# Designed miniproteins, single chains, continued (2), part 104

Each design is a single chain, and the fold is of that chain. pLDDT is the mean over its residues in the fold that is shown.

## One batch from the design tools (miniprotein)

Design m7612
Fold by ESMFold2-Fast:
Structure m7612 (fold): chain A 61 residues (1-61)
Amino acid sequence: AAEPVVTEAAAQAVADSLAYQYKLSAEEAAAVRERLLSLVGKPISELLRAVNEIMEEVEAK
């Protein structure tokens, strides 16, 4: 079976969850959403990596 791929719905849901959890500004939330949407069609492992990188970037502030 093929590895699960990132869907637009999954990318949007994850981006919205990060914006809510970290109280991101509208600009930060838009940047996170754009970054995750660029991964649509990539393996789920790429989405998880991007989420971890975003979390590290937000927490470093």
Scores: mean pLDDT 80

Design m7613
Fold by ESMFold2-Fast:
Structure m7613 (fold): chain A 69 residues (1-69)
Amino acid sequence: GVSPEDARRIGEGAARVKADGDPELAGLLAKYGALLLGVSEEDAERVGRFVREHPEASAEEIAEAVEAA
């Protein structure tokens, strides 16, 4: 699994990109961030999809999704 510190960093980055008006890029950032930390391709895709499907998701909620992968 991803460490809480690394998951938080990904969550904060994705939330910021999403707030700047690019939820598609935010999903890609979360997916590739998780992949770089050793998450499987399937689980990383699931994380990216979560970010894209939940425009209201906070940095904390995105971090929780990354940790759960």
Scores: mean pLDDT 84

Design m7614
Fold by ESMFold2-Fast:
Structure m7614 (fold): chain A 96 residues (1-96)
Amino acid sequence: SEEEKKRLLELAREYIMESASYSVLGIGYASSAVATKNESERESKKLLEEGDKEKAEKVEEEGKELVEKYRELLDEYLEKSQEYEEKAKELLEKRK
């Protein structure tokens, strides 16, 4: 029915909005990972120039751990984005 086609379109729109939201948040985590890597590398280099090798190594290690956490969050959010995109596509195909 035409009412069913309208319902499927509205639900597909909601899933598209969810997919877009997760994608934007994922990009945010990617940006955070890059910023963390650059900042920890700069701080570590400065500490090495000041002769504090132990603090430099700790900053680099903590930076790497935080970058890894942001990469995991990026992957999770991109997977959620794809899941909602797939659900939207299935609903749009049912309208044909």
Scores: mean pLDDT 89

Design m7615
Fold by ESMFold2-Fast:
Structure m7615 (fold): chain A 94 residues (1-94)
Amino acid sequence: RADELVEEAKRLEKTDPAEAAGLYLAAGVEYLRAGEFEKAAEALKRAMELGLKAGDVIGLMTAIAAASEGIDLRIAGAEEEAERVFEHHRKLQE
């Protein structure tokens, strides 16, 4: 399911980065719910990168939402994965 969202997002990365970012965000949330914290962190990092690259309000909102899911990773006890999401967000702001 989440893997299907990632495959769809990969197809859209070049043509519609805002839509791809939204799909990666949805995949990250589903992976988090499934306890697949490493996959969740990778999907959320990708959502942030593509959301910012989209350069529009929807992309920015998606990037913010993806970074905020790092808090849910921490609450779930996935502190290392949460730190990677926050560090990636910090690097994208530079």
Scores: mean pLDDT 81

Design m7616
Fold by ESMFold2-Fast:
Structure m7616 (fold): chain A 78 residues (1-78)
Amino acid sequence: SLGPIAKAKSLTEGQKKAAEVVALRLALRVPPDETTRAALLAHGLSEEQAEALVAFAREHLDTFDPVTHPAALVEILK
């Protein structure tokens, strides 16, 4: 569920869209690539934030939990 991302009042709209991109790619088991990183930066994330989300996606690709991991993406961006 993308509910935790949509309800995160601490995040900008760009940060929410970036977190949704990562959550959807993880749900589809698609590994993050250069186009994923470029999309995160285009949504206004800093390089540090984009690298943190990409690292999370790589680490959790095979162990992705659609219940808890969207909330974890919000915590990374706070």
Scores: mean pLDDT 79

Design m7617
Fold by ESMFold2-Fast:
Structure m7617 (fold): chain A 70 residues (1-70)
Amino acid sequence: SAEELKEEIREMAKAGEPASSLILKLTVAAHDGTPVSKLEEIVEELVKQGVLSENQAKALILTIKATHAM
């Protein structure tokens, strides 16, 4: 679920996982059909926490939207 994904991402960030691991997890979730709005919410939170840069977040959101356009 989106709630479980958000918890997993939160724990990965707390554990000091690299941005690339978080980006991969969110990209897989997009392919699995997690709604764009929920993924954007998680990405926004990671930017606010300083875990992702704004440029990394923008690139990831474009990838998520492209995945859902197919």
Scores: mean pLDDT 82

Design m7618
Fold by ESMFold2-Fast:
Structure m7618 (fold): chain A 57 residues (1-57)
Amino acid sequence: MKFKLGPGSKEEIDFNKKKKITVTAPGSGLEGKTFDSYEEFIDAMYEETQKFIEKLK
């Protein structure tokens, strides 16, 4: 299979910045939330994981 991603890193960053991520995970604190960037999504997931670990301990 072949793939073409476009011009490169700059466009990839713009695409990631513009792309919104919506979480569909019923029962999670992140369910139905939309993030404007991958970094925001990763940060939110990390925080949710930390809270979950704290509650387990």
Scores: mean pLDDT 60

Design m7619
Fold by ESMFold2-Fast:
Structure m7619 (fold): chain A 116 residues (1-116)
Amino acid sequence: MKKIAIVVLGDAKPALHAIEEIHKLDPSAHLILISTSSTVLDKLSEKASQLGLSYETILVTSISQALVEIAKHSPDGVLLFSDDLQYALLFNTDAGQYVGLHASDNKVQNAVKTLL
């Protein structure tokens, strides 16, 4: 059972698509849903619940707190969705374990395949 962290610092829409792609590739995956918005977390948890995915939600106040929560949970992969391109770029690694995506990025399916 892989643990995937989904961090949303902007629009929920690409993260909702990522949850659907994770379910297709690993329906046993556990999701760690992290956002600065309770409304975004509600949308993400509703989608995960509809698909029967195991999940937990973490409300944070900053990207720094999100990074601390990622470290505590030690996920197998991290997807970061941000309206700030600088934060999205910081989450890309040579190992593919951390993938940063801009909120308008259409490469969600390829990012999910890299982590699973």
Scores: mean pLDDT 77

Design m7620
Fold by ESMFold2-Fast:
Structure m7620 (fold): chain A 86 residues (1-86)
Amino acid sequence: MSVEELAKKLKEFFESNPELKEIMSKLSEEDQEKLFKGIASYIVKYKQGELNEEELKKLIKASLLGRGVSEEEAELIIKEIIEKFV
């Protein structure tokens, strides 16, 4: 799966989940697109063996916190991503 294909699936997943959609609505559309591409890139690296699961979670958390997502909201997002895409 390409980074672009995975980023699209992440966007569709977040749009289908009301709680995740509400959290993401706090970010600009440009920041949302950059975040989904960044997360998709990290997941691809994890699947290629370049990252372990703890490194993946840390990178996703840093990207979310850097965009003003709370620590509690970031932990929820990470859990949902790991369950669905990892």
Scores: mean pLDDT 85

Design m7621
Fold by ESMFold2-Fast:
Structure m7621 (fold): chain A 80 residues (1-80)
Amino acid sequence: SKREALEAEYARLRADMVAELEKAGYTPEQIARALEMLDLAHRGLLEFLDAHPDVPLETYLAWLRSAAQNVLDLVRAEAA
């Protein structure tokens, strides 16, 4: 299902984000904030999918990937 595919992609992006931020030396608090932002984006996308089931899976996956990249960009900007 589209929901299962989004859950799988979210899990992958979350793991990649943790690994990338830890390797770059970010604090546990900064990583927790990034994960909270990603979780909010994922939750919003699931709600949108429930309202718009006819929108292609590829569109939702692209949105989730863009959200993950935006979170990384925001965390990096805040860290100076």
Scores: mean pLDDT 86

Design m7622
Fold by ESMFold2-Fast:
Structure m7622 (fold): chain A 62 residues (1-62)
Amino acid sequence: MKEQMEKSGKELEKLAIEKGASKELAESAGKTAMVTGLERGRPLTKEQIEAAAEGVALTDAM
């Protein structure tokens, strides 16, 4: 379970960087996603990861 949450966080970080987000914002978002997953007892879904990554990239572009 914990390992899957770490993987979800890293996937979000990677997608955010691919969408143009800075490494710092992408890493912060990835850590937040992992913590949220741990609190819920479930990793983020693929759709949630993609939406969050896009949001991070848009925030960095502003």
Scores: mean pLDDT 74

Design m7623
Fold by ESMFold2-Fast:
Structure m7623 (fold): chain A 79 residues (1-79)
Amino acid sequence: SKEEEFRRFAERLEELGREGAEAFRERDLEKLEELEEELEKLKEEIEKSDLPEEEKELLLRGVERLRGELEKAKEAVSK
């Protein structure tokens, strides 16, 4: 169902956020870069999905927030 598809994307986004926080704590630059790539793939999957536009917008806002967090974490770790 579309509800289950939304839930799967939301769970994946949550998991990427948890992994990003862990990678930041461990100062793992390579892992942060891998997570940025996975987040971009997730964004493409959400955009290509058959979810209602409102649900896509919610998920994509989550993606943009996490993208910003990962970028800042990567900059902090690389300095």
Scores: mean pLDDT 87

Design m7624
Fold by ESMFold2-Fast:
Structure m7624 (fold): chain A 90 residues (1-90)
Amino acid sequence: SARERAEAEVEELIARAEALRAEAVRLAAEGRDEEALRLALESARLLSEATLGIGGKLLESNLTREEREKILEEGREKAVEELAERLARE
């Protein structure tokens, strides 16, 4: 179905963003700040795409892990709904 396909595409974007974020954290720990920043910005871009702009809140340094998961889940559901509607029209 269109929703199942949308869920898969959004999940792939989030998974890629999380992988880039984890790599950015590792590079920052190694003192490779410029590469870490580049990957962090790309991760934020993918999260913004997967969450219809809600991902900008995920850049707030004072968010707990639970708060980040809630924002991600909310944005993910919204993105899935929009993408499923677009796929259903094709």
Scores: mean pLDDT 73

Design m7625
Fold by ESMFold2-Fast:
Structure m7625 (fold): chain A 100 residues (1-100)
Amino acid sequence: SEEEKILEEIKKLIEEAKASKDPAERKKLLQEIVLKILELESLLLEKEKDEEKKKKIREIMEKIKELIDKAAEALDAGDWEAFNKYLDEIEELIKKMVEE
């Protein structure tokens, strides 16, 4: 599906961000991840017709946004382990949003 293609693109960007040793490259990749997540949210909300399910998607997105902010803060602090942990948590929530 189109959702699964975007999810796979996000997974690749997350792996690239975690593998990078350059803070500037990590910041650029985080921005690209955010744009792909917003694209995925838009697609899921367009396809979903049940208002309760749309509410669940929005609730997951609020959690993802909080983790994005934490990842950005960890990156600014030079905390590579925290940055990688937050990206892993973001990936798990995106999978729930697409698969459930």
Scores: mean pLDDT 88

Design m7626
Fold by ESMFold2-Fast:
Structure m7626 (fold): chain A 82 residues (1-82)
Amino acid sequence: PSEETLAAMKAALKSTLEVLEKELAEEEARGAPEGIIEALREAIEYARKGIEAAEAGDGEAAFAYEVEASLALMRYAILKLE
Protein backbone atom coordinates (compact mmCIF):
# COMPACT_ATOMS: atom_id res chain seq x y z
CA PRO A 1 0.00 0.00 0.00
CA SER A 2 0.96 3.67 -0.38
CA GLU A 3 2.51 5.75 2.41
CA GLU A 4 -0.82 7.62 2.63
CA THR A 5 -2.71 4.33 3.02
CA LEU A 6 -0.36 3.16 5.78
CA ALA A 7 -0.65 6.53 7.56
CA ALA A 8 -4.46 6.35 7.36
CA MET A 9 -4.50 2.77 8.71
CA LYS A 10 -2.19 3.76 11.57
CA ALA A 11 -4.35 6.79 12.46
CA ALA A 12 -7.52 4.67 12.39
CA LEU A 13 -5.96 1.95 14.56
CA LYS A 14 -4.65 4.53 17.06
CA SER A 15 -8.14 6.06 17.29
CA THR A 16 -9.65 2.60 17.78
CA LEU A 17 -7.05 1.74 20.44
CA GLU A 18 -7.92 4.90 22.42
CA VAL A 19 -11.63 4.00 22.36
CA LEU A 20 -10.92 0.36 23.30
CA GLU A 21 -8.72 1.35 26.26
CA LYS A 22 -11.48 3.64 27.59
CA GLU A 23 -14.07 0.88 27.10
CA LEU A 24 -11.87 -1.64 28.94
CA ALA A 25 -11.46 0.75 31.89
CA GLU A 26 -15.25 1.24 32.05
CA GLU A 27 -16.00 -2.50 31.84
CA GLU A 28 -13.39 -3.25 34.54
CA ALA A 29 -14.91 -0.56 36.80
CA ARG A 30 -18.35 -2.13 36.19
CA GLY A 31 -17.09 -5.59 37.18
CA ALA A 32 -17.79 -7.10 33.77
CA PRO A 33 -17.50 -10.89 33.28
CA GLU A 34 -13.99 -12.14 32.47
CA GLY A 35 -15.04 -13.13 28.92
CA ILE A 36 -15.91 -9.51 28.13
CA ILE A 37 -12.62 -8.25 29.62
CA GLU A 38 -10.59 -10.83 27.68
CA ALA A 39 -12.33 -9.99 24.38
CA LEU A 40 -11.48 -6.29 24.86
CA ARG A 41 -7.87 -7.10 25.83
CA GLU A 42 -7.55 -9.25 22.69
CA ALA A 43 -8.90 -6.42 20.50
CA ILE A 44 -6.42 -3.98 22.13
CA GLU A 45 -3.51 -6.40 21.55
CA TYR A 46 -4.34 -6.82 17.84
CA ALA A 47 -4.83 -3.05 17.42
CA ARG A 48 -1.36 -2.47 18.92
CA LYS A 49 0.17 -5.10 16.62
CA GLY A 50 -1.58 -3.48 13.66
CA ILE A 51 -0.10 -0.08 14.54
CA GLU A 52 3.39 -1.64 14.81
CA ALA A 53 2.97 -3.37 11.43
CA ALA A 54 1.79 -0.13 9.79
CA GLU A 55 4.76 1.74 11.30
CA ALA A 56 7.06 -0.95 9.83
CA GLY A 57 5.42 -0.46 6.40
CA ASP A 58 3.82 -3.94 6.46
CA GLY A 59 0.35 -3.17 5.13
CA GLU A 60 -0.58 -6.85 4.76
CA ALA A 61 0.19 -7.57 8.42
CA ALA A 62 -1.50 -4.32 9.51
CA PHE A 63 -4.68 -5.31 7.64
CA ALA A 64 -4.59 -8.85 9.06
CA TYR A 65 -4.31 -7.50 12.62
CA GLU A 66 -7.14 -5.03 11.94
CA VAL A 67 -9.33 -8.00 10.92
CA GLU A 68 -8.39 -9.90 14.09
CA ALA A 69 -9.19 -6.83 16.22
CA SER A 70 -12.58 -6.58 14.50
CA LEU A 71 -13.33 -10.26 15.23
CA ALA A 72 -12.47 -9.75 18.91
CA LEU A 73 -14.77 -6.71 18.98
CA MET A 74 -17.59 -8.77 17.46
CA ARG A 75 -17.10 -11.37 20.21
CA TYR A 76 -17.22 -8.54 22.79
CA ALA A 77 -20.49 -7.27 21.27
CA ILE A 78 -22.03 -10.78 21.29
CA LEU A 79 -21.00 -11.35 24.93
CA LYS A 80 -22.63 -8.03 25.92
CA LEU A 81 -25.95 -9.31 24.51
CA GLU A 82 -25.92 -12.09 27.13
Scores: mean pLDDT 83

Design m7627
Fold by ESMFold2-Fast:
Structure m7627 (fold): chain A 99 residues (1-99)
Amino acid sequence: TPEEAANGAGEYASKAARTAGGWDLAVEMARQAAKIGYLRDGPAGAASNAVGGMGAWAYFERGHEAATKAYQLAAEGSGRVAGPEGRRANQSAADTIAA
């Protein structure tokens, strides 16, 4: 469900926030983006959109390195929530931002 996808994305975003020292807004952005993505493309959409919201915030507030770490953690989390499709979508985003 959209709520399950959002909660899964939020859990991994929360781990990223704790590791980076306070990304509460990024966590909430990931949750909201996941709900929107789920409505459009199911679990893969939720995973991809959650990463987009979090990564964009991290890039502007914390810079490139923080965004890369956020995308990598989201890719791991999305594998659990949306399976291989979610993992691939987020890994692609992580690879793109890391370049």
Scores: mean pLDDT 61

Design m7628
Fold by ESMFold2-Fast:
Structure m7628 (fold): chain A 87 residues (1-87)
Amino acid sequence: TEISSRERVEDGVRHIETEIRTTDAARLQAFADLALARREELEARHRAVSPSARLTVEVPSPTELVLRLEDPEARIRATVTYRLTPP
């Protein structure tokens, strides 16, 4: 598994972009299913700490999962992209 992250500040908002590459298709699929099933629960937990927090989960393809957390009050936008790579 390869993890790369980059962070930037734009207009006082902290942008955190993380890419996770994995060769484990079964784990990626299981994690995507879990993230989709629990999106509202996870968002509610974030909103308990910061009411402006918003979590979106996208599955653009069977080999890609994208999680976005936006929190305007905390001035954070975090994106985590999971990609399946060949072994």
Scores: mean pLDDT 80

Design m7629
Fold by ESMFold2-Fast:
Structure m7629 (fold): chain A 64 residues (1-64)
Amino acid sequence: EEEKLNLEVYPLDRPDKPMTLQEIIDEILEKYAPNLTPEEREAFREELRKTFLKSADVLKKKYG
Protein backbone atom coordinates (compact mmCIF):
# COMPACT_ATOMS: atom_id res chain seq x y z
CA GLU A 1 0.00 0.00 0.00
CA GLU A 2 3.03 2.29 -0.25
CA GLU A 3 1.88 3.44 -3.68
CA LYS A 4 -1.55 4.29 -2.27
CA LEU A 5 -0.03 6.40 0.50
CA ASN A 6 0.58 9.17 -2.04
CA LEU A 7 -3.01 10.38 -2.08
CA GLU A 8 -3.63 13.99 -2.99
CA VAL A 9 -6.21 14.77 -0.34
CA TYR A 10 -6.48 17.48 2.23
CA PRO A 11 -8.30 15.64 5.04
CA LEU A 12 -9.59 12.67 2.98
CA ASP A 13 -13.18 11.75 2.07
CA ARG A 14 -15.26 14.09 4.22
CA PRO A 15 -18.87 13.18 4.96
CA ASP A 16 -21.58 15.79 5.35
CA LYS A 17 -20.62 18.23 8.11
CA PRO A 18 -18.05 16.09 9.91
CA MET A 19 -16.79 18.93 12.11
CA THR A 20 -17.04 22.68 12.45
CA LEU A 21 -14.42 24.74 10.63
CA GLN A 22 -13.03 25.90 13.97
CA GLU A 23 -12.58 22.34 15.22
CA ILE A 24 -10.84 21.29 12.01
CA ILE A 25 -8.54 24.31 12.14
CA ASP A 26 -7.70 23.73 15.80
CA GLU A 27 -6.86 20.08 15.11
CA ILE A 28 -4.53 21.04 12.27
CA LEU A 29 -2.80 23.61 14.46
CA GLU A 30 -2.36 21.11 17.29
CA LYS A 31 -0.86 18.52 14.93
CA TYR A 32 1.40 20.71 12.80
CA ALA A 33 2.02 23.79 14.93
CA PRO A 34 1.77 22.97 18.66
CA ASN A 35 4.89 25.01 19.47
CA LEU A 36 3.65 28.31 18.08
CA THR A 37 3.15 31.34 20.28
CA PRO A 38 -0.47 32.37 20.93
CA GLU A 39 -0.14 35.22 18.42
CA GLU A 40 1.31 33.00 15.69
CA ARG A 41 -1.30 30.34 16.38
CA GLU A 42 -4.11 32.85 15.98
CA ALA A 43 -2.63 34.21 12.74
CA PHE A 44 -2.30 30.66 11.41
CA ARG A 45 -5.90 29.95 12.38
CA GLU A 46 -7.04 32.98 10.39
CA GLU A 47 -5.09 31.82 7.33
CA LEU A 48 -6.65 28.36 7.50
CA ARG A 49 -10.12 29.82 7.90
CA LYS A 50 -9.54 32.11 4.91
CA THR A 51 -8.43 29.13 2.81
CA PHE A 52 -11.55 27.19 3.81
CA LEU A 53 -13.85 30.08 2.89
CA LYS A 54 -12.16 30.37 -0.49
CA SER A 55 -12.80 26.67 -1.12
CA ALA A 56 -16.43 27.10 -0.09
CA ASP A 57 -16.86 29.89 -2.64
CA VAL A 58 -15.58 27.62 -5.40
CA LEU A 59 -18.02 24.93 -4.32
CA LYS A 60 -20.90 27.41 -4.27
CA LYS A 61 -20.09 28.50 -7.83
CA LYS A 62 -20.14 24.88 -8.99
CA TYR A 63 -23.54 24.26 -7.41
CA GLY A 64 -24.98 27.65 -8.33
Scores: mean pLDDT 59

Design m7630
Fold by ESMFold2-Fast:
Structure m7630 (fold): chain A 87 residues (1-87)
Amino acid sequence: DEIEKLIREIAKELDLPLSEEEIKEIAEIIEKNKIPLSSIRDILEYLKESKLPIEKFLELTKKEDPRKVVLEMEVELGLRRIKEALA
């Protein structure tokens, strides 16, 4: 489970507390939807900064296209970084 290991390592770097069940669910979404591995960091950074509960993120990926959800998160994170740089 190389994807699970990567999620665990990045979550530890970000001080984001994830259960083993949450890590497995995220890994399954990434594998099933062919989400780029580079997007894992963006997902986890967004969850930490937005204070979005992991359960809400998982619900969104069940109701909408997970690739679209991840792309929207990456765009919002990028816009936030730009606003911080301009402030």
Scores: mean pLDDT 80

Design m7631
Fold by ESMFold2-Fast:
Structure m7631 (fold): chain A 78 residues (1-78)
Amino acid sequence: SIEEAIKKAEEILKEGEREGLRTYLETGDPAAAREISLKAVEEALKLLLEAGLSKEEAKQVLMDLGVSEEFIEEALKK
C-alpha cells in the first residue's frame, strides 16, 4: 500500500542518516557522508514511485519527511 511505502521510505531515510553520520565519524569526509544520504533519498524515491506515486507526489512525501527540495531535485537528475 501507499501508506506502507511511505513508512518504509521514512525508515530508509532514518537509516541513511545514521549510516551517513557513522561514515563521517569514521572517515572525517563530509562528501562520503553526503553520498550515503543521497543514495538513501534515491532509494526512498524509487520505492515511492514503484508504489504508484507520481514524481510530484513522491517529492512532496520526501519534503514532508524532512528532505530538502534541492536534494530531491539532485536525486531526480540521476
Scores: mean pLDDT 84

Design m7632
Fold by ESMFold2-Fast:
Structure m7632 (fold): chain A 64 residues (1-64)
Amino acid sequence: SMMEEKVKELLKTRPELLTKDEAIEILVKAGLSGEKAREILDKITSAETLTKGQVLLAAHILSS
């Protein structure tokens, strides 16, 4: 989807691990709601940090 491509592009300039707040920022910049982004990320992991793959998974779920 266009939103997933935007998230993938935004992740290119980021380190391999992101905080949940950084991940939410990226998802919001791609046009996703911050509230829904937080909810999905919390379902993916209880950890405070996420991999790029986990952020991309969240984008996929939110764009489906």
Scores: mean pLDDT 84

Design m7633
Fold by ESMFold2-Fast:
Structure m7633 (fold): chain A 75 residues (1-75)
Amino acid sequence: MREEEARREAQERLDALKKRLAEELSKPNPDQGKIKMLQEQIDALQDFLEGKISPIEAVGREMRALADLVEEELA
């Protein structure tokens, strides 16, 4: 049950992130930090949906991608 809920949420989030990535890439001056974050989050959710990683590992990877973006913004 909880695994099925996590998979549905991951699918919805994956679709949203793919749309955001496409929008960022279509800009005349794309934000490279945001692109890297979005790609890593997409990869994490896709790996989870393919059964390669656990839900906890997927969340950890998404949080790490966000932290990396924040580090670049603060540097």
Scores: mean pLDDT 78

Design m7634
Fold by ESMFold2-Fast:
Structure m7634 (fold): chain A 84 residues (1-84)
Amino acid sequence: MEEIQKLIQEVLKRIAELEELERYYEEVTKDAEKAAIAQRARDEIVALVTGGAREAARKRDLSILRSALQQALAVAERAKAELA
């Protein structure tokens, strides 16, 4: 449980970082393509976590949620690297 809570906090932090990057590219640099990359990454993260949580509840297996959260973090890191 403690490990899952830490992963949730990290995912929320990454979502906030991608939201700030989207705003930066949209409002400051006017780079619509990079703003779209940040937005798509956020959408993918939300879909992964939502799907993982539903499957974990269905199978009563929290390891599925842990895996989904780890995949979400990998998506965030990949997107941040692409935007660097």
Scores: mean pLDDT 84

Design m7635
Fold by ESMFold2-Fast:
Structure m7635 (fold): chain A 81 residues (1-81)
Amino acid sequence: SMEDILALVEKINAALRELAESLAPHLSADAILHLVRSQLDREFEELVRDLKLSEEEKKAVQEAFERTLAEIERELARLAA
């Protein structure tokens, strides 16, 4: 269901936020954002392949991933690097 898909997406997003936070003392914001985007692209491809997502489900997942990427970007910008 859409609710199950979005719950899985939220778990992925939470893990990526934790990854970004753990990397913040060690890598530039640009490097972290590149890694996060690459991981989101892989996660998206896997979800589409394994769950056979509809067009509506793909849009919902993409929107959730883009929101998380934007949140990580804003958080990294606030950190004293």
Scores: mean pLDDT 85

Design m7636
Fold by ESMFold2-Fast:
Structure m7636 (fold): chain A 99 residues (1-99)
Amino acid sequence: MLEEIAERLVEILKSLGIEIEFEEALELVEEAVRSGSLKTLEAQLEILEMILNGEPMEEILEKFFEMAKTQKPELSEEEKKHIIEKTEEIVKEVLAAKK
């Protein structure tokens, strides 16, 4: 369960050139549980995996909107525009960091 999420975090960070020990990743996952942010962390990991796997921009955007809707079901036009701009920036940064 939490160990599987920690393993995913380790592999994603390794793909980005960041070395982290499993125990450190597990602590980050446990902190997400304590702060009520586990669902957000899982969504972030899924998005990073999609970017690293070369998934279409449309699929990545859908995941960002899904994550935003878990906190706020109705998104304003300004919030939608911000999500699109932020998604494009994150995709660019992740691909630039990929080894």
Scores: mean pLDDT 79

Design m7637
Fold by ESMFold2-Fast:
Structure m7637 (fold): chain A 78 residues (1-78)
Amino acid sequence: MDDEIRENEEHVRRMLDDSTTYTTNMGNETTEKVNNAKNIEEMKKIADEMVSNTPDPSARKSIQDEMNNQIDKRKKLS
């Protein structure tokens, strides 16, 4: 019982301790997913879906920033 509560607390603490890693990971995952999109509309759809599924404000901002970066990059190359 207390062990289960502690396990949950350790998980939360790990995420907080690794906040930079967590945010970076979300950015990298966004980059990978949007790079596989066939057009800008798909890229935006994927990013919006990821933001909707992400409760952390910092991670949401990272996803949006990376999405905008990738869209801008693709527009310049196309």
Scores: mean pLDDT 65

Design m7638
Fold by ESMFold2-Fast:
Structure m7638 (fold): chain A 88 residues (1-88)
Amino acid sequence: SEEDIEFIVELIRSDLSVEEKIKKAKEKGLSKLELAALRMLVENITEDKEIEKIIKELGVKESLEEVRKKALEIGVYDGIKLIEEGVS
């Protein structure tokens, strides 16, 4: 949902460690798909093999393409917010 995307963006921007960001996302009840997308963004993972590893570790049922699409959706939202919050 858009509320989940907003929550993920706030986590990405926080000064929390990667481990703490993942923990808060799990506590919020985010889907395995959203957790995989969050891991891509906070760990700067872009390679198919590394994404496939995350999918297996989290037990994501969605395809690699769907994980990439979710990460792109979150990243675009974050980028737009950065422009809106810019000091210019």
Scores: mean pLDDT 80

Design m7639
Fold by ESMFold2-Fast:
Structure m7639 (fold): chain A 79 residues (1-79)
Amino acid sequence: MKSANQVIIDLLEKGIAAARQGDSELAAEYASRALEIAKLMKFDKEVLELIEKGIEAARQGDSELAAEYLSRAIELIRK
């Protein structure tokens, strides 16, 4: 059974994979789902801000920047 942290990480990793494949819409979708769960679980503001920046970058079509922000969010969750 996956923890809430692992579910969020899995969604962010899927978002990063979609972004790196140039699928910015799918990246934003996965990141938005991760953000919803992270807000419900009262994650740190810094984690939420990085996911929000990743979603914004993906929606603007900046796949490289989206992957960067989502990767940084995962690093903070794993610390």
Scores: mean pLDDT 86

Design m7640
Fold by ESMFold2-Fast:
Structure m7640 (fold): chain A 56 residues (1-56)
Amino acid sequence: LTDMELLTSVKGVGKVTAQALLDTYGSAEQALYNPNPFVKGVGQATLNSLIKAAGL
């Protein structure tokens, strides 16, 4: 999977949110490893989905 495909597979993460995470962290792995992405447009529900996807 590409970084974009991996991030958009997370519940609540659309293409725009995935791009913002990539712009902030540089990769999907880094975004998932740091599940505190106070990136503009990432709400609590999306943050919870990222935490679950990261296995935390």
Scores: mean pLDDT 66

Design m7641
Fold by ESMFold2-Fast:
Order: sequence, then C-alpha cells, then structure tokens
Structure m7641 (fold): chain A 69 residues (1-69)
Amino acid sequence: SNEEEKREAMRKKLLEYGRETGLEEAVELQIRASELLAEGRPQEEVNEEYREGALELEPKLREVEAARK
C-alpha cells in the first residue's frame, strides 16, 4: 500500500533534482515513461514516445548547458 507513496516521493525527489540542475524536463520525460509503463501501456509504445521526447528535448538541454559555465 505504501508503494504508491514511495514512488510519488521518489518522483518528487527526481523532479527537485532536475529543477536544481536545470534538467527538470529530462527528469520529467523519464518519470513520464515510468508512469505510462505502470499504467499498463505497451512497452514498445512507451519506448517510441520516450525516444521522440528525448529527440525534441536535446536542443533545449544544449541551451541549458550552454547557459552554464
């Protein structure tokens, strides 16, 4: 019964880490994939969506990295 609370706590920690590092969108993409799998979506479909999201996110991640020194 506490597995849902544990997953939510881990999700919040990962998102907070992403916010601190400027990588929140990348962390959110990873969490979304895990949630879709937990909801029973086919793994192949989730993998395809994750791949598309990662490709779209690459330019933004480069901008975030370029803004740092």
Scores: mean pLDDT 74

Design m7642
Fold by ESMFold2-Fast:
Structure m7642 (fold): chain A 97 residues (1-97)
Amino acid sequence: SMDAQKRLEVEIQDALARMKVAVLRLIAEKLRETHPEKAVEELRRGARVAEEAARELEALAPSLAPEVAAEARRRAEEFRRTAEELREEARRLEEEL
């Protein structure tokens, strides 16, 4: 059904964004000691990816069945929290420079 396709779209958007954020976090972690300015930039890039994912999931919500829309909005809130956490990590690391 179209509802099943819309659910899959939400799940794919979420999975791809989580993968991108995880890779950027890993890069930042590996660079923290040797290239801390680059680590800060990768954390901020991760925050932007998370914010974009939140916006895309919220944009999909109005076209979804109510239960799927609620799930998309919940995932968007999690991505906004992830973005705030990444910005805070970047700020703390930058202050240690």
Scores: mean pLDDT 89

Design m7643
Fold by ESMFold2-Fast:
Structure m7643 (fold): chain A 74 residues (1-74)
Amino acid sequence: MTLAELLAQIPEAVKALVSGLSEAFLRRAIELAQRALEGRVEEAEREFLEEALREAGVSEAEREAFRARLEALA
């Protein structure tokens, strides 16, 4: 499945959370965003998620954008 096909199939809320993230980490970010929308992400998990994305080489700007969206769900 292409990334475009995956993005077409996911819920709009998940798509919004992962918008603007790099292709290399997009699949992982989609998985984490789905868990967040299910109410399964706590503050500690959000911090862990940010660190995991940073360690994977995602830019600080992308990490901060994703964090801000997760914070909006709380």
Scores: mean pLDDT 67

Design m7644
Fold by ESMFold2-Fast:
Structure m7644 (fold): chain A 60 residues (1-60)
Amino acid sequence: MKLALIGLVVYYARQGDDEKAFEYFKILYNISPEDARYAAEQVRKLGRDELAEKMLKYIE
């Protein structure tokens, strides 16, 4: 479990810093694809649908 990285992805997504959110997402994906998918779902719940779609497409 990579709670700190999930938190950073969600934090930057909430702040509107999509570039940093996606950078931390890529780091998380290289370590744990399951946690990266979970982080993308959390970003979607924040209403950042475009960023969430970009993350989910990266996982595909």
Scores: mean pLDDT 83

Design m7645
Fold by ESMFold2-Fast:
Structure m7645 (fold): chain A 112 residues (1-112)
Amino acid sequence: MIELPPNVLVLASPDGKEAYVVVFRDGPPTLEEQAELTLENAEEWARRHGGVLIKGKFGKRDEEKWEEALQRVREALAAGEPYVTVEVEFDSWEDLLRFAAEVQRIVDEARA
């Protein structure tokens, strides 16, 4: 089992076909603020709190899209953008968690 990074919040759709992951820059918000987060408001919520929103769909992994999404995160954080969103298709929950871990590493490097 791949362990979740400490500054990550995960939401799954009821049908299990989509998952959204928020990677926080400055740590997770309060439990009350986390309870406000839904799939429907995820972009507005993540924009308010800052960080990276990963909109995941489960299907077939596209390695080119995966690399483009990671590069988009690097460029946005290097440009000082407080919020960035990426859309990525994953083969499995394990792939989603690996992607989230790489995004967390990029966020941590940008803060250092």
Scores: mean pLDDT 75

Design m7646
Fold by ESMFold2-Fast:
Structure m7646 (fold): chain A 61 residues (1-61)
Amino acid sequence: AGELAERGGKAGDSPAGAAASAGAGAYVWGHEQMRAATEAGLKGETPEEAGELAGRAADEA
């Protein structure tokens, strides 16, 4: 779960874009993981940080 969320996040052009991409990546595992990944990613200040945060949140959800 977290792997695809992290890949999606790191592909974004901005922290918000990275969070959205990470949320989309987590979509296949369920709505709660997608929500957790997007929410955590939005707290990142860089696309890389957003991807890392989103990946961790998706794995923990």
Scores: mean pLDDT 63

